# Designed miniproteins, single chains, continued (3), part 90

Each design is a single chain, and the fold is of that chain. pLDDT is the mean over its residues in the fold that is shown.

## One batch from the design tools (miniprotein)

Design m11119
Fold by ESMFold2-Fast:
Structure m11119 (fold): chain A 82 residues (1-82)
Amino acid sequence: LTEEQWREAEATLLMLSNLSDEEIRKRARELGFSDEEVEEIVEQRKVMNAVLDLRSGMSDEEVKEKYGEEILKKAKEVIDKT
């Protein structure tokens, strides 16, 4: 794997992890991701968790309260594409 391919793999593993948002930010920075990339990883994980919660029967209102309106919107876009 190249440096870039390894970083992409590490980002994917962070998104699939059970770490908190703050732990993800810390570890991504330690792995050499930029602040922009760190926030993208955190946001993608929130979207994934919101998609899982919606598919598990959580209401839009509950997801909005837990993750925020922007994440709810992105999670719905992911569900609508499938």
Scores: mean pLDDT 77

Design m11120
Fold by ESMFold2-Fast:
Formats: C-alpha cells, sequence, structure tokens
Structure m11120 (fold): chain A 67 residues (1-67)
C-alpha cells in the first residue's frame, strides 16, 4: 500500500507538471487516484504498472479540472 501510494504520487505529479498544473490541483488528483486504487483488490493493485498509473492519473486530473 505505502509503496503503491508513492508510485501514485509520482505518476500524478509527473502528469500534472506536464500539464503545468498548480499544486492544489495535483493534490486533489492524487487523492482521487488513491481512492480509486484503494477500491481495487490486493491482486489488482499488484498488477498495476507505471503506465496504468499514468492513465489513471490523466483521467483523475481531467475530472478535477472539469469541476
Amino acid sequence: MEELAERVRKAVREVGEQFGLDEDTIEKAIERVLAMVEALSPEQQAALTDEDLRVIATHAINEVLAE
């Protein structure tokens, strides 16, 4: 869980920096991605690749920006 949370933060920050987003938006996106991955089974969490996390991060950022 803790290692996965660090991977989530890294992926969201990398995507957010590419879009030039502010820290508040990045933090909201991190919270959304963490909630999404926490809802997954341990087996599904273990199967997540860095590319999967980037896709999820991009989706979460788009949802935060749409608010």
Scores: mean pLDDT 79

Design m11121
Fold by ESMFold2-Fast:
Structure m11121 (fold): chain A 65 residues (1-65)
Amino acid sequence: SLEEEIRIGLALMEASVLGLRSEVRETDEGPEIVVRAETDEQWERAKELERRMKKLGVRVRVEKL
């Protein structure tokens, strides 16, 4: 839906503002935003983003490299 696309776009923009790399992946439960963390500092930002986005109904998964 348009509303879902807007929420996903918001999450991608917030990840970008936080300096985090992100992408949308298809899953059995629908689209999911994958955020990549290369440092402990990025991991903390990514986990905070995940918690905020979950409250807005957006699925975010954080991957540590």
Scores: mean pLDDT 82

Design m11122
Fold by ESMFold2-Fast:
Structure m11122 (fold): chain A 61 residues (1-61)
Amino acid sequence: MSPVERAERELLRLLLEAAAQGLPAEEIQRVAKHGRDLLLAGESAERVVAAARELIAEALA
């Protein structure tokens, strides 16, 4: 599996976990868009996952 495919899979897992924790659809879409934008900009898988985790934690706080 490529680093990009691994990042996409991890991002999807984080989004599913956030939805299970009660994050509203609008916030899920916002996190998904941000993660995708970072991937398209050539950011590392680690940076994409870290940014998604930060946004989810922020939204759940």
Scores: mean pLDDT 81

Design m11123
Fold by ESMFold2-Fast:
Order: C-alpha cells, then sequence, then structure tokens
Structure m11123 (fold): chain A 95 residues (1-95)
C-alpha cells in the first residue's frame, strides 16, 4: 500500500540521517546514500528487513532526540552519537 511505502521511505530516510550525522556527511552525500540503500533493499530481501528494522529504531530515536533538544547544536551532537551506535549495530547484523 501507499502507507507501507511511505513508512519504508521514512525509515530508510531516518537511518541515512543518523549515519550522515555520525560521519559528518553533506545533504548531497546523504541523498546519494539514500538512493544506494534503496537500490540494495530492492535486490536483497534480508538486507531490506535489516534496513527497515534499524530505520524504524532510528526514526523513533531521532524523534525523541528532537523533542528533548533545546537547540539545533544539541540535536546534531545527540544525533551523531546515536548514529555511531546505529552504524555499529548495522556492522554486526551484516557480519
Amino acid sequence: SMAELLEKLKNIGALVLAIGAAKGMSLEEQEKLFEELLELAEKDEKFSEILYELGKEALKKLEEIKKNSSSKEEFQEKAKKFGEEILEKLKKKLA
């Protein structure tokens, strides 16, 4: 359904935002990563499941960080730290 597609796109988008914050990526680099992850998800169902699960976690955590951050700088610092944790989880799931 359209709702399921939008949820998947939001989940992958949140994952890219977290990874981008951890690695100090530009918006253009994040857009490219989003396209690459979307293409990989279409080719491998198991990889797709991993991305959607981690993306769901990222979306929820980033919303919590945004709600509890008083400034853009605080949000970026907390998002970076969380992004580092998500990268570690992704590496473990792909091993």
Scores: mean pLDDT 84

Design m11124
Fold by ESMFold2-Fast:
Structure m11124 (fold): chain A 82 residues (1-82)
Amino acid sequence: MSELIAILRDTPLELSRETYRRTRPIVGSTGGLQNGRQTYSDTSQQSFDNMVKLLQKHPQFARQLADLETDPEVKAALLAIY
């Protein structure tokens, strides 16, 4: 669960995943120094896909994550899922 919160917070969002088009309000870093600057790290994107699937099946989980999140854009996106 703590890892899920970290992944969502650190997930780069200037290019939204097609599986999570509604996360547009989430702001994340571009990752910069790995896998090329035009794309995000494979690990972060793969983890994001898995987390999206979990949140879609368990929307109450998104509410718990939103309560712990301090970034207002990420929090808003989590609440939108719930």
Scores: mean pLDDT 49

Design m11125
Fold by ESMFold2-Fast:
Structure m11125 (fold): chain A 75 residues (1-75)
Amino acid sequence: EKEKEEIEKAYEEGRRLAVEGDGATLQSLEDKYRKEKKYDLLGALISGVTEAELPRAVDAAIERNKKLVEEEKKK
């Protein structure tokens, strides 16, 4: 089914663009899918981004929390 293939491609493209840090292309694709009302592709793209960014987001949150705790201990 062509819709299934397009959804899978959008998911993989979102994941790859997030890994590469290409936010400009990612934003362009999100805007394109929103304008075309292709919400299934938009959802797949965002899911791919989330999967790729989740490990980094968790690590960043841990590091930020550690810095915040260190600042509070100084006060």
Scores: mean pLDDT 74

Design m11126
Fold by ESMFold2-Fast:
Structure m11126 (fold): chain A 64 residues (1-64)
Amino acid sequence: DLKEILLQVEGVGEALAERIVKTFGENLVNATISDLMKIPGVGRELASRIRAQLSAHGYSVKQE
């Protein structure tokens, strides 16, 4: 579920999606841009895209 949504984000491949899911799990929807940027390979722009994609799929993600 969350992994499949992450794979739809430009710049997120299999290995990065797995790392994000293992780090945050279900708390991914509560992750801030700064929280996501703690993952190696995730910069500010990619963190913003991830949060936007989660919001587009109906998760309660606060936008900045």
Scores: mean pLDDT 78

Design m11127
Fold by ESMFold2-Fast:
Structure m11127 (fold): chain A 107 residues (1-107)
Amino acid sequence: SVTLELTPEDVIALILALGELARLYLEEKKSLEELRERVEEVAEEATEIVAKHFNLSEEEKERLKEAVKVGLLHALDNIEKYKEYEKFFRDSLKAGEGVRKILEENK
């Protein structure tokens, strides 16, 4: 883990992106393989939300997108190893909704 090198923007974007993957899995019934195919799109969308809120440069936005992609792929590669991975998706959905609400209240 490289948590000491993560910015608050990295953490916020990753939570938003994990929440969206969780929504696709739980509500739209996407498989884990289909979620892997959506990682680029989900990372881009989460990065755009955070970049707009924090006025990130194009260089910072590209770095953030790559950090989120790596985090999502790592999560998907390891999630199947957990007995209660559906609970991890439910918790991720709730966390993503919470972060989205905080960003909306601080506009």
Scores: mean pLDDT 82

Design m11128
Fold by ESMFold2-Fast:
Structure m11128 (fold): chain A 62 residues (1-62)
Amino acid sequence: VEATATISGEKLYLPGKEAGGILDEAPRGKVKEIREQSGLVQVEFDDGSEGWTLAKYLRPVP
């Protein structure tokens, strides 16, 4: 099982600010797609941007 996907070309890592990327911190958004086999999740962020991250780096949206 393998998958490589980078839709926006950016990967968001926790804590976001330390990990770098285009966003200051790990932003909030909603899950659009889950690739359970690879552990990747596509998120549509509050600002309308989309990105891929690992499921373990996401917290449930309350």
Scores: mean pLDDT 50

Design m11129
Fold by ESMFold2-Fast:
Structure m11129 (fold): chain A 65 residues (1-65)
Amino acid sequence: GPPPAPIRLRVRTRRVTVGGKEVLLREYDFLEMPVVPTPEQARRNEEFARRMAPLQEALVEERRR
């Protein structure tokens, strides 16, 4: 089968104002190759999503302003 591929991620940095304070936020664009994920790859994706959930919620809150 196809070899396991690493998670590809593009990091983009934005400055936003939160509570009158300028903060630096990182936006993550996942660039996944069109390959069938292995069980390990799927597990890593789940772990990353779980770890990034607080940051994603902060970004969503900022966008609602």
Scores: mean pLDDT 63

Design m11130
Fold by ESMFold2-Fast:
Structure m11130 (fold): chain A 78 residues (1-78)
Amino acid sequence: DKEEEEKLFEQAIEGRFASYDIDGDGVITREELRAYLEKFAPVSDETVDAFLAALDKDGDGVVTREEFREWFEEQRKS
C-alpha cells in the first residue's frame, strides 16, 4: 500500500533527521552533522564536509528536511 510505504518512509526520514537535528530547527548544520558523526567515532573536517556535500545537493552549506528526504529518495532508486 502506498499510504503504508509513505508513512514508513516519512517515519524513517523524520527519525534520522531528528538524530542529526537535535535542536529541531528544521535544518542540519555542519556543526550538528559533525556532532552526530562524532557519536560513533572521531571524524575529520574532511569527512564531515564530504558527508555534508552528499546530503546538501544545493551546496548552500545546510541540509533542510526536504533535501534530506530527497537525498534518501535518490538512494532508494531502483
Scores: mean pLDDT 71

Design m11131
Fold by ESMFold2-Fast:
Structure m11131 (fold): chain A 93 residues (1-93)
Amino acid sequence: GPQVEAAARAASRVTKHAGMGTPEGAELADRYAREGAQKGGPIGGSATASAMASVAYGNGHKEGFEKASQMASDRTPEKGYEGAREGARGAAA
């Protein structure tokens, strides 16, 4: 449905932009993570946080991976956005 589609789109965009390893990529990843959480709800928040965890892990950014993974597991509406946002920043830093 629309929330699942929004979550998939946001997760894909977060992965692409965070994977650039640039400040501009981090800003775009943060923006898309926020959009995914808002439009996808808890599913969007979890999907974007999981995407950030994957990028952080691939880049060797252990702290970003741990933060994003923990926040993805919370799966609350309030935690979904915050998890995606912190994961995006951790992966880019």
Scores: mean pLDDT 62

Design m11132
Fold by ESMFold2-Fast:
Structure m11132 (fold): chain A 123 residues (1-123)
Amino acid sequence: SELAQRLRAAMSEAESLMKNALELTGQNKSVSTEAQGSLSGAYYYLTQATALAEQGIRSGSASLLREARELFEKALDNLRTAQNLLAEDPSGQVTADALAGAAKALDEASRLAGELARALEEA
């Protein structure tokens, strides 16, 4: 379905941008342990959400897609925390575009997972 294709695209974009942000922050000794922890937490929840969303798409499970949506929201919350911590550190600005892009992609993935779950329940 078009929703499934869009969800996969959003998940792929979020993963790519999060990996880029993790690499950039990992190379910067001025980045706080708290910011690194929040960013790692965001990536952890994104990885779990993506696995559940793929299973939900393949099995036609609205329940798995709703669970994936909740995990995308947890990833977004952790990413927002990392963005706030990094905004106060001038060295964190090098990741700003990647973090903003990842937040947008996570928000879209969460929305699309919810839309796909509803479409499956109406079928």
Scores: mean pLDDT 85

Design m11133
Fold by ESMFold2-Fast:
Structure m11133 (fold): chain A 58 residues (1-58)
Amino acid sequence: SLVEDVLAAAPPEIQEMLTAYLETKDHETEINLFKKMSELNVPSEFEEQISQALGLTA
């Protein structure tokens, strides 16, 4: 699945936060995930792929 592919490609810190969000669906966890991606300079294309996998954006 797209979610599993994204998890496999993500850095360990992002993997942990993404897994936490998938379990909780909590808005605070979502915010923390995107803040961490910004801190780690995750490419915008990969950020979009994560958002699509989570059903958060078009």
Scores: mean pLDDT 77

Design m11134
Fold by ESMFold2-Fast:
Structure m11134 (fold): chain A 87 residues (1-87)
Amino acid sequence: SEEDLRILEEFVRNGDPEKLENLPLTNDVVELQAKGALLALLGHESKNPKLKPFVEHYRGKSVEEVIEEAPEEVVEKMVEIAKELLA
């Protein structure tokens, strides 16, 4: 949902790991949105050259690691792409 994607955007904006720990990460929807974004990026890399730098930079990392360690612009792009590709 857009609310779950907004939670990811807020985490990146504030850069506070404690906020992420207090988010419903055990909520399948939040985890699904993050995994969906990564899978969408991986699946469309060959068709969208703009995605290649993000995919290559975070290849091999877990979803949780990407959310926690990614630069703000990367997470924002993942969320935007997820909204376009995953509804």
Scores: mean pLDDT 49

Design m11135
Fold by ESMFold2-Fast:
Structure m11135 (fold): chain A 89 residues (1-89)
Amino acid sequence: DLAADAADLRAALAADEAATLAALRRSLDAVIEHAKELAKQGKVEEAKKLLEEAIRELEQLRAALADDPAAVAILEEAIERLKKLLEEL
């Protein structure tokens, strides 16, 4: 549920950094698992679309948080992980 995960992540970022890290890791892991399962089912284009949409959401979040170097670093790492998985599909 990317929409709910994105909303939760934005709320966590307003609350505290530890909650943000936990929420980001959970959302990232869920997206990766979902994309891998789609690819395993032969739905490679759906997996790519899911990863592309997740990358776009994280890039928008990174831009919105450009004044927070710690948040930017975490988001850049997450974006790179998703991009690497997208290249492997």
Scores: mean pLDDT 78

Design m11136
Fold by ESMFold2-Fast:
Structure m11136 (fold): chain A 90 residues (1-90)
Amino acid sequence: MTEELEALLQKAEDVFSRDFAIIEKQLKDPSLSKEEKEQLLKDFEEGVKRLFGQLDQLEAQATTDELKARIDALKKKVEEQVERLKSLLE
């Protein structure tokens, strides 16, 4: 169980890192309009809501303080990265 949760958490971390790199590059692209960038950020934030739902499910199944700490750290990182992306549109 713990190893399966760790693998799912690692996959979530990897997917978020990839998706974050893509959206950050898109928001910095001068060929995209402000409206297109706002829509891309909105779509990314909807993805973040789905990720948080998955992390809440993993946290409910986590039996170790280490796993709970990793999930909380990822949630915090995601929130900080989303705020950073929003600042690129201001």
Scores: mean pLDDT 83

Design m11137
Fold by ESMFold2-Fast:
Order: structure tokens, then C-alpha cells, then sequence
Structure m11137 (fold): chain A 94 residues (1-94)
């Protein structure tokens, strides 16, 4: 399971993005990624960052964030999360 700190950062960033504060959401998630101590938490933060970029219309940044997140989830042994992110990348490239 994700740390409480990682979960709180993702939820707050989602709220900021919903309000249209994409810069605030990106800054918060970037700080959370740098603070993450394991591959799973870092992967979850990068997946959330990809979601923010997608919502902002930055497709290239979203793809890069999702690909990094998928690699981190594979390293963490979470093949299901990695596969879901790979599917999102494929959909964005279609």
C-alpha cells in the first residue's frame, strides 16, 4: 500500500488540477516524487503527474510520466498497475 504522505499528496494534487491549478498540482507531485523512498510510491506519484499533464492537454509530458511510472511499478512487482499505465500510453498515442 502507498504511504499516507504519498496518498495525501496525490489527493491534494487531484483537487488542485480539478480547480485548474495545473502548475500547483505539478509542483506538489514533483516534490512528492523527490520525497518518495520506494519505487511503488514514486510510481504512483508519477502516474498522478501523468494524469495532471493529460488534463492540462500536455500529451507528450503525460506519456513520459506514465512510461516512467510503469517502469517503477514493474520494478516494485506491480504488473497490474504497470499494464494499466501501458494501456493509457497506447490510448494517448492512438
Amino acid sequence: MLSPETTAAILRAASLAAEGDFDGAVALLTAAANAATDDRDRGAVLAALGNVYKAAGDTDAAIAAYEQAAALFERAGDAESAALLAAQVAALKA
Scores: mean pLDDT 86

Design m11138
Fold by ESMFold2-Fast:
Structure m11138 (fold): chain A 76 residues (1-76)
Amino acid sequence: MFSEEELRQILDIVVELGKKYNLPQERIERLQRLWEERDYVGLLDEIRRIMLSLTPEQQAELTKRLSTVDYVPAAP
């Protein structure tokens, strides 16, 4: 189970790389809203959906960055 600090680091990484990959602004705003509402299950589910929408190269970069927080998103 992730701490709030670890989840915040995960969110910051996903938002940073999401902006780099030109994710729609609505997607980034949804991540921020889920964090503000403390819907951590919804936040992790949204991160998983974002991962599935990325190219293999983008997924590898995001996974490498998330490994610094000891988080590896599970592929379905």
Scores: mean pLDDT 76

Design m11139
Fold by ESMFold2-Fast:
Structure m11139 (fold): chain A 69 residues (1-69)
Amino acid sequence: SELEEKVKEIVKAFHADDWDRVLEIAKKYLDPETFERYKAELEANRDDPEARERVLARIIQDIVDKYNS
């Protein structure tokens, strides 16, 4: 499915430290308010890879939840 392909793309971008691509995909699937909150959390956790991985997990969960609601 398109959703599964985009989840794979965002995970690959994350592992490549391509945050512009992570944010590009997230912006397409999230509402603007939710997107801006996650962007701020990623910026706040710039030097904490584990915290950024947890933010990514929440982004993926919100995208999945939005498509299943």
Scores: mean pLDDT 79

Design m11140
Fold by ESMFold2-Fast:
Structure m11140 (fold): chain A 97 residues (1-97)
Amino acid sequence: GGPSPVLAAMSNEELVRRALSKLDELNLSDEEKERIRAILLGEKPIVASDVGIIGKLLELATGEPINEGALAMLTGILNQRPVSIEEFLEMLKYMNK
């Protein structure tokens, strides 16, 4: 699809706050929820295998579909190295044009 206007307009802090509030809406184990919470709080880096879960959380947080091409490109970047949640959100916003 085209750019996601809510993703583009929302601060990283607000995106994280909303993603945390939506974590229980995903069918995740308690262990997976604690891992994703730690990622969202900046305590753990994002790896390529987390992109799908984080993408779904951002869709729930914004109420908009996230661009699948942008998520695929981010997965490719994260196959080279882990990144922080802040770096991930800035890259995603850059690709959301």
Scores: mean pLDDT 83

Design m11141
Fold by ESMFold2-Fast:
Structure m11141 (fold): chain A 75 residues (1-75)
Amino acid sequence: MKVLRKSVIRLPGGDRLVVVVEGPASTSDEDLQKAADEFVAELAEKLGRELRVLQRSIHLVGDSRVLATVVEVVP
């Protein structure tokens, strides 16, 4: 069972979002990246706008593995 948590943080100015995908520390980079890519695609469809990936970072936070993706909302 994929126990992945997804959240979106809006940065000041509204032109950038941080897309966060969190899973257990045992989650692979490939699974986190796939989930993040799917979530960014869903957000782009909901917003009716293109989202451009600017940066990705992976962090270990306690028993969790977190992939943070910074995206730009294309005008």
Scores: mean pLDDT 79

Design m11142
Fold by ESMFold2-Fast:
Structure m11142 (fold): chain A 55 residues (1-55)
Amino acid sequence: SLENKSQILLSSGKLLEMAARVEGMINDQMGKDGEAAEKQGLENARKVEAEGQKL
């Protein structure tokens, strides 16, 4: 159902936000650009959550 799909997308968006922050930390630990990695992940998370909100 659309309601269940909306809830899954909203929850997935939150998980992606957490994953983005962890990915940023790992990239910083490896001497890479953690800020850029986190920003890209957070933008993806926002898009998923916005799609859930539209349902």
Scores: mean pLDDT 80

Design m11143
Fold by ESMFold2-Fast:
Structure m11143 (fold): chain A 98 residues (1-98)
Amino acid sequence: MTEEEKEEMRKKLEELKKEVEELRKRGTPVKELYQRVMEHLDKYVKAKKEGDGFEEFVESAKISGLGLLLEEMDTPEAREAIKKIEERILKIKKEEEK
């Protein structure tokens, strides 16, 4: 990884933090946050299969940031969304181990 790639990764993380905070400020619905996490999980799996470590890292960071937003909401809907996300992650890990 070049110094330019490292700087791009750092900028990407700052952009993701700002995006997550903007979604929080807008009061984004649980259903939309859940769908965004599921889409990023699909992209994460694709990046991992293709050996794209940069995209794997970026998508992992997005999943983490959006997941924290759901945890902060502390509603029954958000808790159910988190459970479904965790179940999906466990299935992905189980498929990787087999």
Scores: mean pLDDT 79

Design m11144
Fold by ESMFold2-Fast:
Structure m11144 (fold): chain A 102 residues (1-102)
Amino acid sequence: SSSEELAELDEELRRAVEEGDEEALHEALIRHQEFQIRALEQMLKEAERRGAPQELIEEIKQQLEEARRQLDLLRARDTPEGAATFARLAELLRRELEEAEA
């Protein structure tokens, strides 16, 4: 199920952060972004099938475009922009994990 896949991905991210494994963290962030893209694609397909308002369809399309851009940047970690994107997402995740333990 999607919930089981998400839980497994969340565990991979947590472990990579705890172990300080930057390569494992990078791979886990890519998998999370791929999961997000698949979820948005499914949401778009269902919205179109149900005849949802055009504004909602356009919003989902915009979120999908942004998610794909983030994935491309994560994959280009050898560039300054890709490295900055990885560092930002890694720091955000570390903060969320620290807040969850408080």
Scores: mean pLDDT 84

Design m11145
Fold by ESMFold2-Fast:
Structure m11145 (fold): chain A 85 residues (1-85)
Amino acid sequence: YEVTVTVYDSDAATLQAAAKELDELAQKMGAEGVTRVDDTTVLMRARFSSLDEARKFAEEALELARKVGVDAASVEIHEEQVFLP
């Protein structure tokens, strides 16, 4: 399962704080996350082996973004797996 977290803000310091907190949350939950920061957006992708862990991460990521005080945040959970032939 892949979780994509998108955070929007006009303040670069707020975006950097959100990116750092999301990276720490992913590491705490044992997932490898990739975070990219643009002028108005933080995009993070993290992979989980179970839907329950993906949902828990999604909920905690949204609460974390809200606590950081970002303008908007969204989360998507995808059941994407690469199958070996």
Scores: mean pLDDT 77

Design m11146
Fold by ESMFold2-Fast:
Structure m11146 (fold): chain A 72 residues (1-72)
Amino acid sequence: KQKLLERAQQNRQKAEQYGQQSQQLREQSQQYAQQGSLSQQSQQLQLQSDSYESKKSGYESLYQKLKKQYEE
C-alpha cells in the first residue's frame, strides 16, 4: 500500500508542476499579446501551455486511478 501511495503522490506532484508551468506560460502569453511586437512569441507560449495542460491531465488521471486502488 505504501508503494502505491508513493506513486500516486509522484503523479500528483508532476500534475501540479505541469499545471503551474502551463499557468505561467499562459500569463506570459497574455502579457506578450498586449505588446503587438511580441504577438508571435505569445502564440508560441500558448501552444506550450496547451501541451503542458495535456500532460497535467494525463498525470491527474493516473493519480486518481492509483489513489482509488490505495483506498480499496
Scores: mean pLDDT 79

Design m11147
Fold by ESMFold2-Fast:
Structure m11147 (fold): chain A 74 residues (1-74)
Amino acid sequence: SMDELIAEAQAKLRELGEQLAELLKKNAPVEEIIEVLEKATKVVLDLAKKQGKEDVAERTKKLLEQEKEEIRKA
């Protein structure tokens, strides 16, 4: 069901959010931070595709690539 897919996505995003917080707290390498962001984005993209929200998926993908470039340049 859609509610089950949303609940699963929310659980994964909570777990990834905790991982990101730990990485930021210990000043982890930029590439480790990017890896967690890519995993979080994949969860959002997979859910958006299952919901038929192609515009949301395309926008999310573009924002991730832009954010990765900014983080690597900082």
Scores: mean pLDDT 83

Design m11148
Fold by ESMFold2-Fast:
Parts: structure tokens; sequence; C-alpha cells
Structure m11148 (fold): chain A 91 residues (1-91)
């Protein structure tokens, strides 16, 4: 894992924080748990596990009744996955 990848993912998490906070508590908690697990997997060099957790967070976000917040969160999660996949391809 490179510092640049972690910095980009962290920046995206911070950008999505208001949208995540506007989701219902149970949905927000599940998304946050998967994001934490994805970051942990990245720190351990397990890019596939990180992608898996982001995929689960995306599916949870898509089912949210708050469609505007859901779209922002889904977009951010997809961008995080793309950054991780690009990093994996460069290794």
Amino acid sequence: LTDETLDKVSSLINQAAPAISSLPEDVRKQIQEHIVEAVRALQEGDYDKAIEHLDKAEEIAKQSPNKDASKTVVSTLKEMKEIILETKKQL
C-alpha cells in the first residue's frame, strides 16, 4: 500500500462524510463498518478484501431511502474502488 492511495481514499471518505451522516443510523453504521474494514484491508495489503468491503457498502447505500445522499455515497465508494484497482494493477 502507498501513502498516496491511503491519502486519496481518506480524502474521499471526508468528502462523503456529510452524505453518510444524513443516512439512517443503521444504514450509516453498516457503511462505516465496511469502510473501516476496507481501510484495514488496504493497510494489510489485501486489496481484494478492501474491494469486497466497498462493494458491500455500495449495495447497502443503494438501498437507502435518501436517494441524494445514497448517490453521493455510491459515487464515492466507486471512486475509492477505482483508486484501489489502479494501485493493484501498478504492483
Scores: mean pLDDT 81

Design m11149
Fold by ESMFold2-Fast:
Structure m11149 (fold): chain A 81 residues (1-81)
Amino acid sequence: DVVKLNGKYFPKSDIEKLRKEILEFLKSKGLTEEQAEKVFDYVLEDIANYESLIKPAEYFVSKGLTEEEAKAYEEFLRKLR
């Protein structure tokens, strides 16, 4: 099975694996489960629009994440690079 996100197709298994990795990482950085889920939902909506993971924390804050949530996600992205 696949998920269509903004014109691109992703395997559901890849999305579920990514969700688990992001949630576990963000919670390890002190975010609540609800905050981690919010970050993941936001990320999932924009994954298909970006060929690069190079968005600054300030961009994510402008989209509705808190500074803490945005910085935790930026640290996750740095781990992948």
Scores: mean pLDDT 69

Design m11150
Fold by ESMFold2-Fast:
Structure m11150 (fold): chain A 93 residues (1-93)
Amino acid sequence: SLKEELLRYVDELAEKAGLTPEQREEIKRLVLAHYDYLLENSEDKEAAFEETRRIAEALIKLAVDDPEGFRKVVEAARKNLKAIEEYKKKLEE
């Protein structure tokens, strides 16, 4: 399934980046939740998959480069998944 491919992708990237098991599990949770959120707003399953892969990459990079910023994004996303979209906008600015 595409969800299993997303989880494997996160595991592979997180392992290469040297993330903690806790950071890895948090990213997996957010990635799956965001993928489901995108599917509720679009029928384009492949576009949702590719967008979610980019979000996974951004979260892993944040966990490496700014662990405190990562914790804040995770906390915000637990309350509102739109926080991931706001974070992505900041990365693109």
Scores: mean pLDDT 78

Design m11151
Fold by ESMFold2-Fast:
Structure m11151 (fold): chain A 108 residues (1-108)
Amino acid sequence: SLKEEAEKLLKEAEKLLEEGKLLEAAEKVKEAVELAEKAEDYELAKRAGELGIEVAERALEEGDEEAAKLGAEAALKAGKLLLKKKELLLEGIGLILRAIGLLLDLEL
């Protein structure tokens, strides 16, 4: 199932984040967001987006610009997916604004 595969990717991303493997964590988050979109699982997209922000914030602190950009872009995509559901509109806007803030920090 796409949902089970995405949940597995999120668990792998959390472990990679704990291990400081930030680029690999961001890549797993990106894959999880893409699978959540295909599954139309907006709760899963929200979880993936939140993890993408966490990876991007840590990567920015550690100077890993590639991992920070990838994590923030994954969170931005997740936030945009949440906008498709009226009940998740505020959560979607929150993810988009946080992701844009991180991407702007990378441009400065």
Scores: mean pLDDT 90

Design m11152
Fold by ESMFold2-Fast:
Structure m11152 (fold): chain A 70 residues (1-70)
Amino acid sequence: MVLSAEELRQLFADAGLDLPDEYVDALFAAYGDAAGRLTQEALRVLDLDRDGRITAADVRTFWAFLTAGR
């Protein structure tokens, strides 16, 4: 699975969360592929389910990391 920056923002928006552009840019700079998309390895940072899917639970876990890391 591969996500663009807009797809990632939409996923968080669907869960009622707003993801800052600066954070998205940092993720793509560190983990983005040559096409400017997040790879499977980068999606692991988002704590993907074992089936390679991003769910509301994964989004919630990722948001907890963001708020705990401030």
Scores: mean pLDDT 62

Design m11153
Fold by ESMFold2-Fast:
Structure m11153 (fold): chain A 80 residues (1-80)
Amino acid sequence: SMEEQALLGTIRAAEANVEAAEKAIERGSDPEFVRKLIEAGRSTADWAEQNAKDINAPEEVLERIKEIRERLKELEEKVK
């Protein structure tokens, strides 16, 4: 459905923010810039989780969002 496609797009956007933050850390980017990418990822993941619950998305979708949150938490701990 259109709602499911929109949700998947939001999840992919959150994953893209995680990947961007990981690359920024590898490149030795400014910690403040990395923190902004992490915050963007968290905000997007929060929105995805709310939408997933509103449409009663499958458990696999909720697990994917949880994995994104765990990756973001690890990145926060790596930022100096």
Scores: mean pLDDT 87

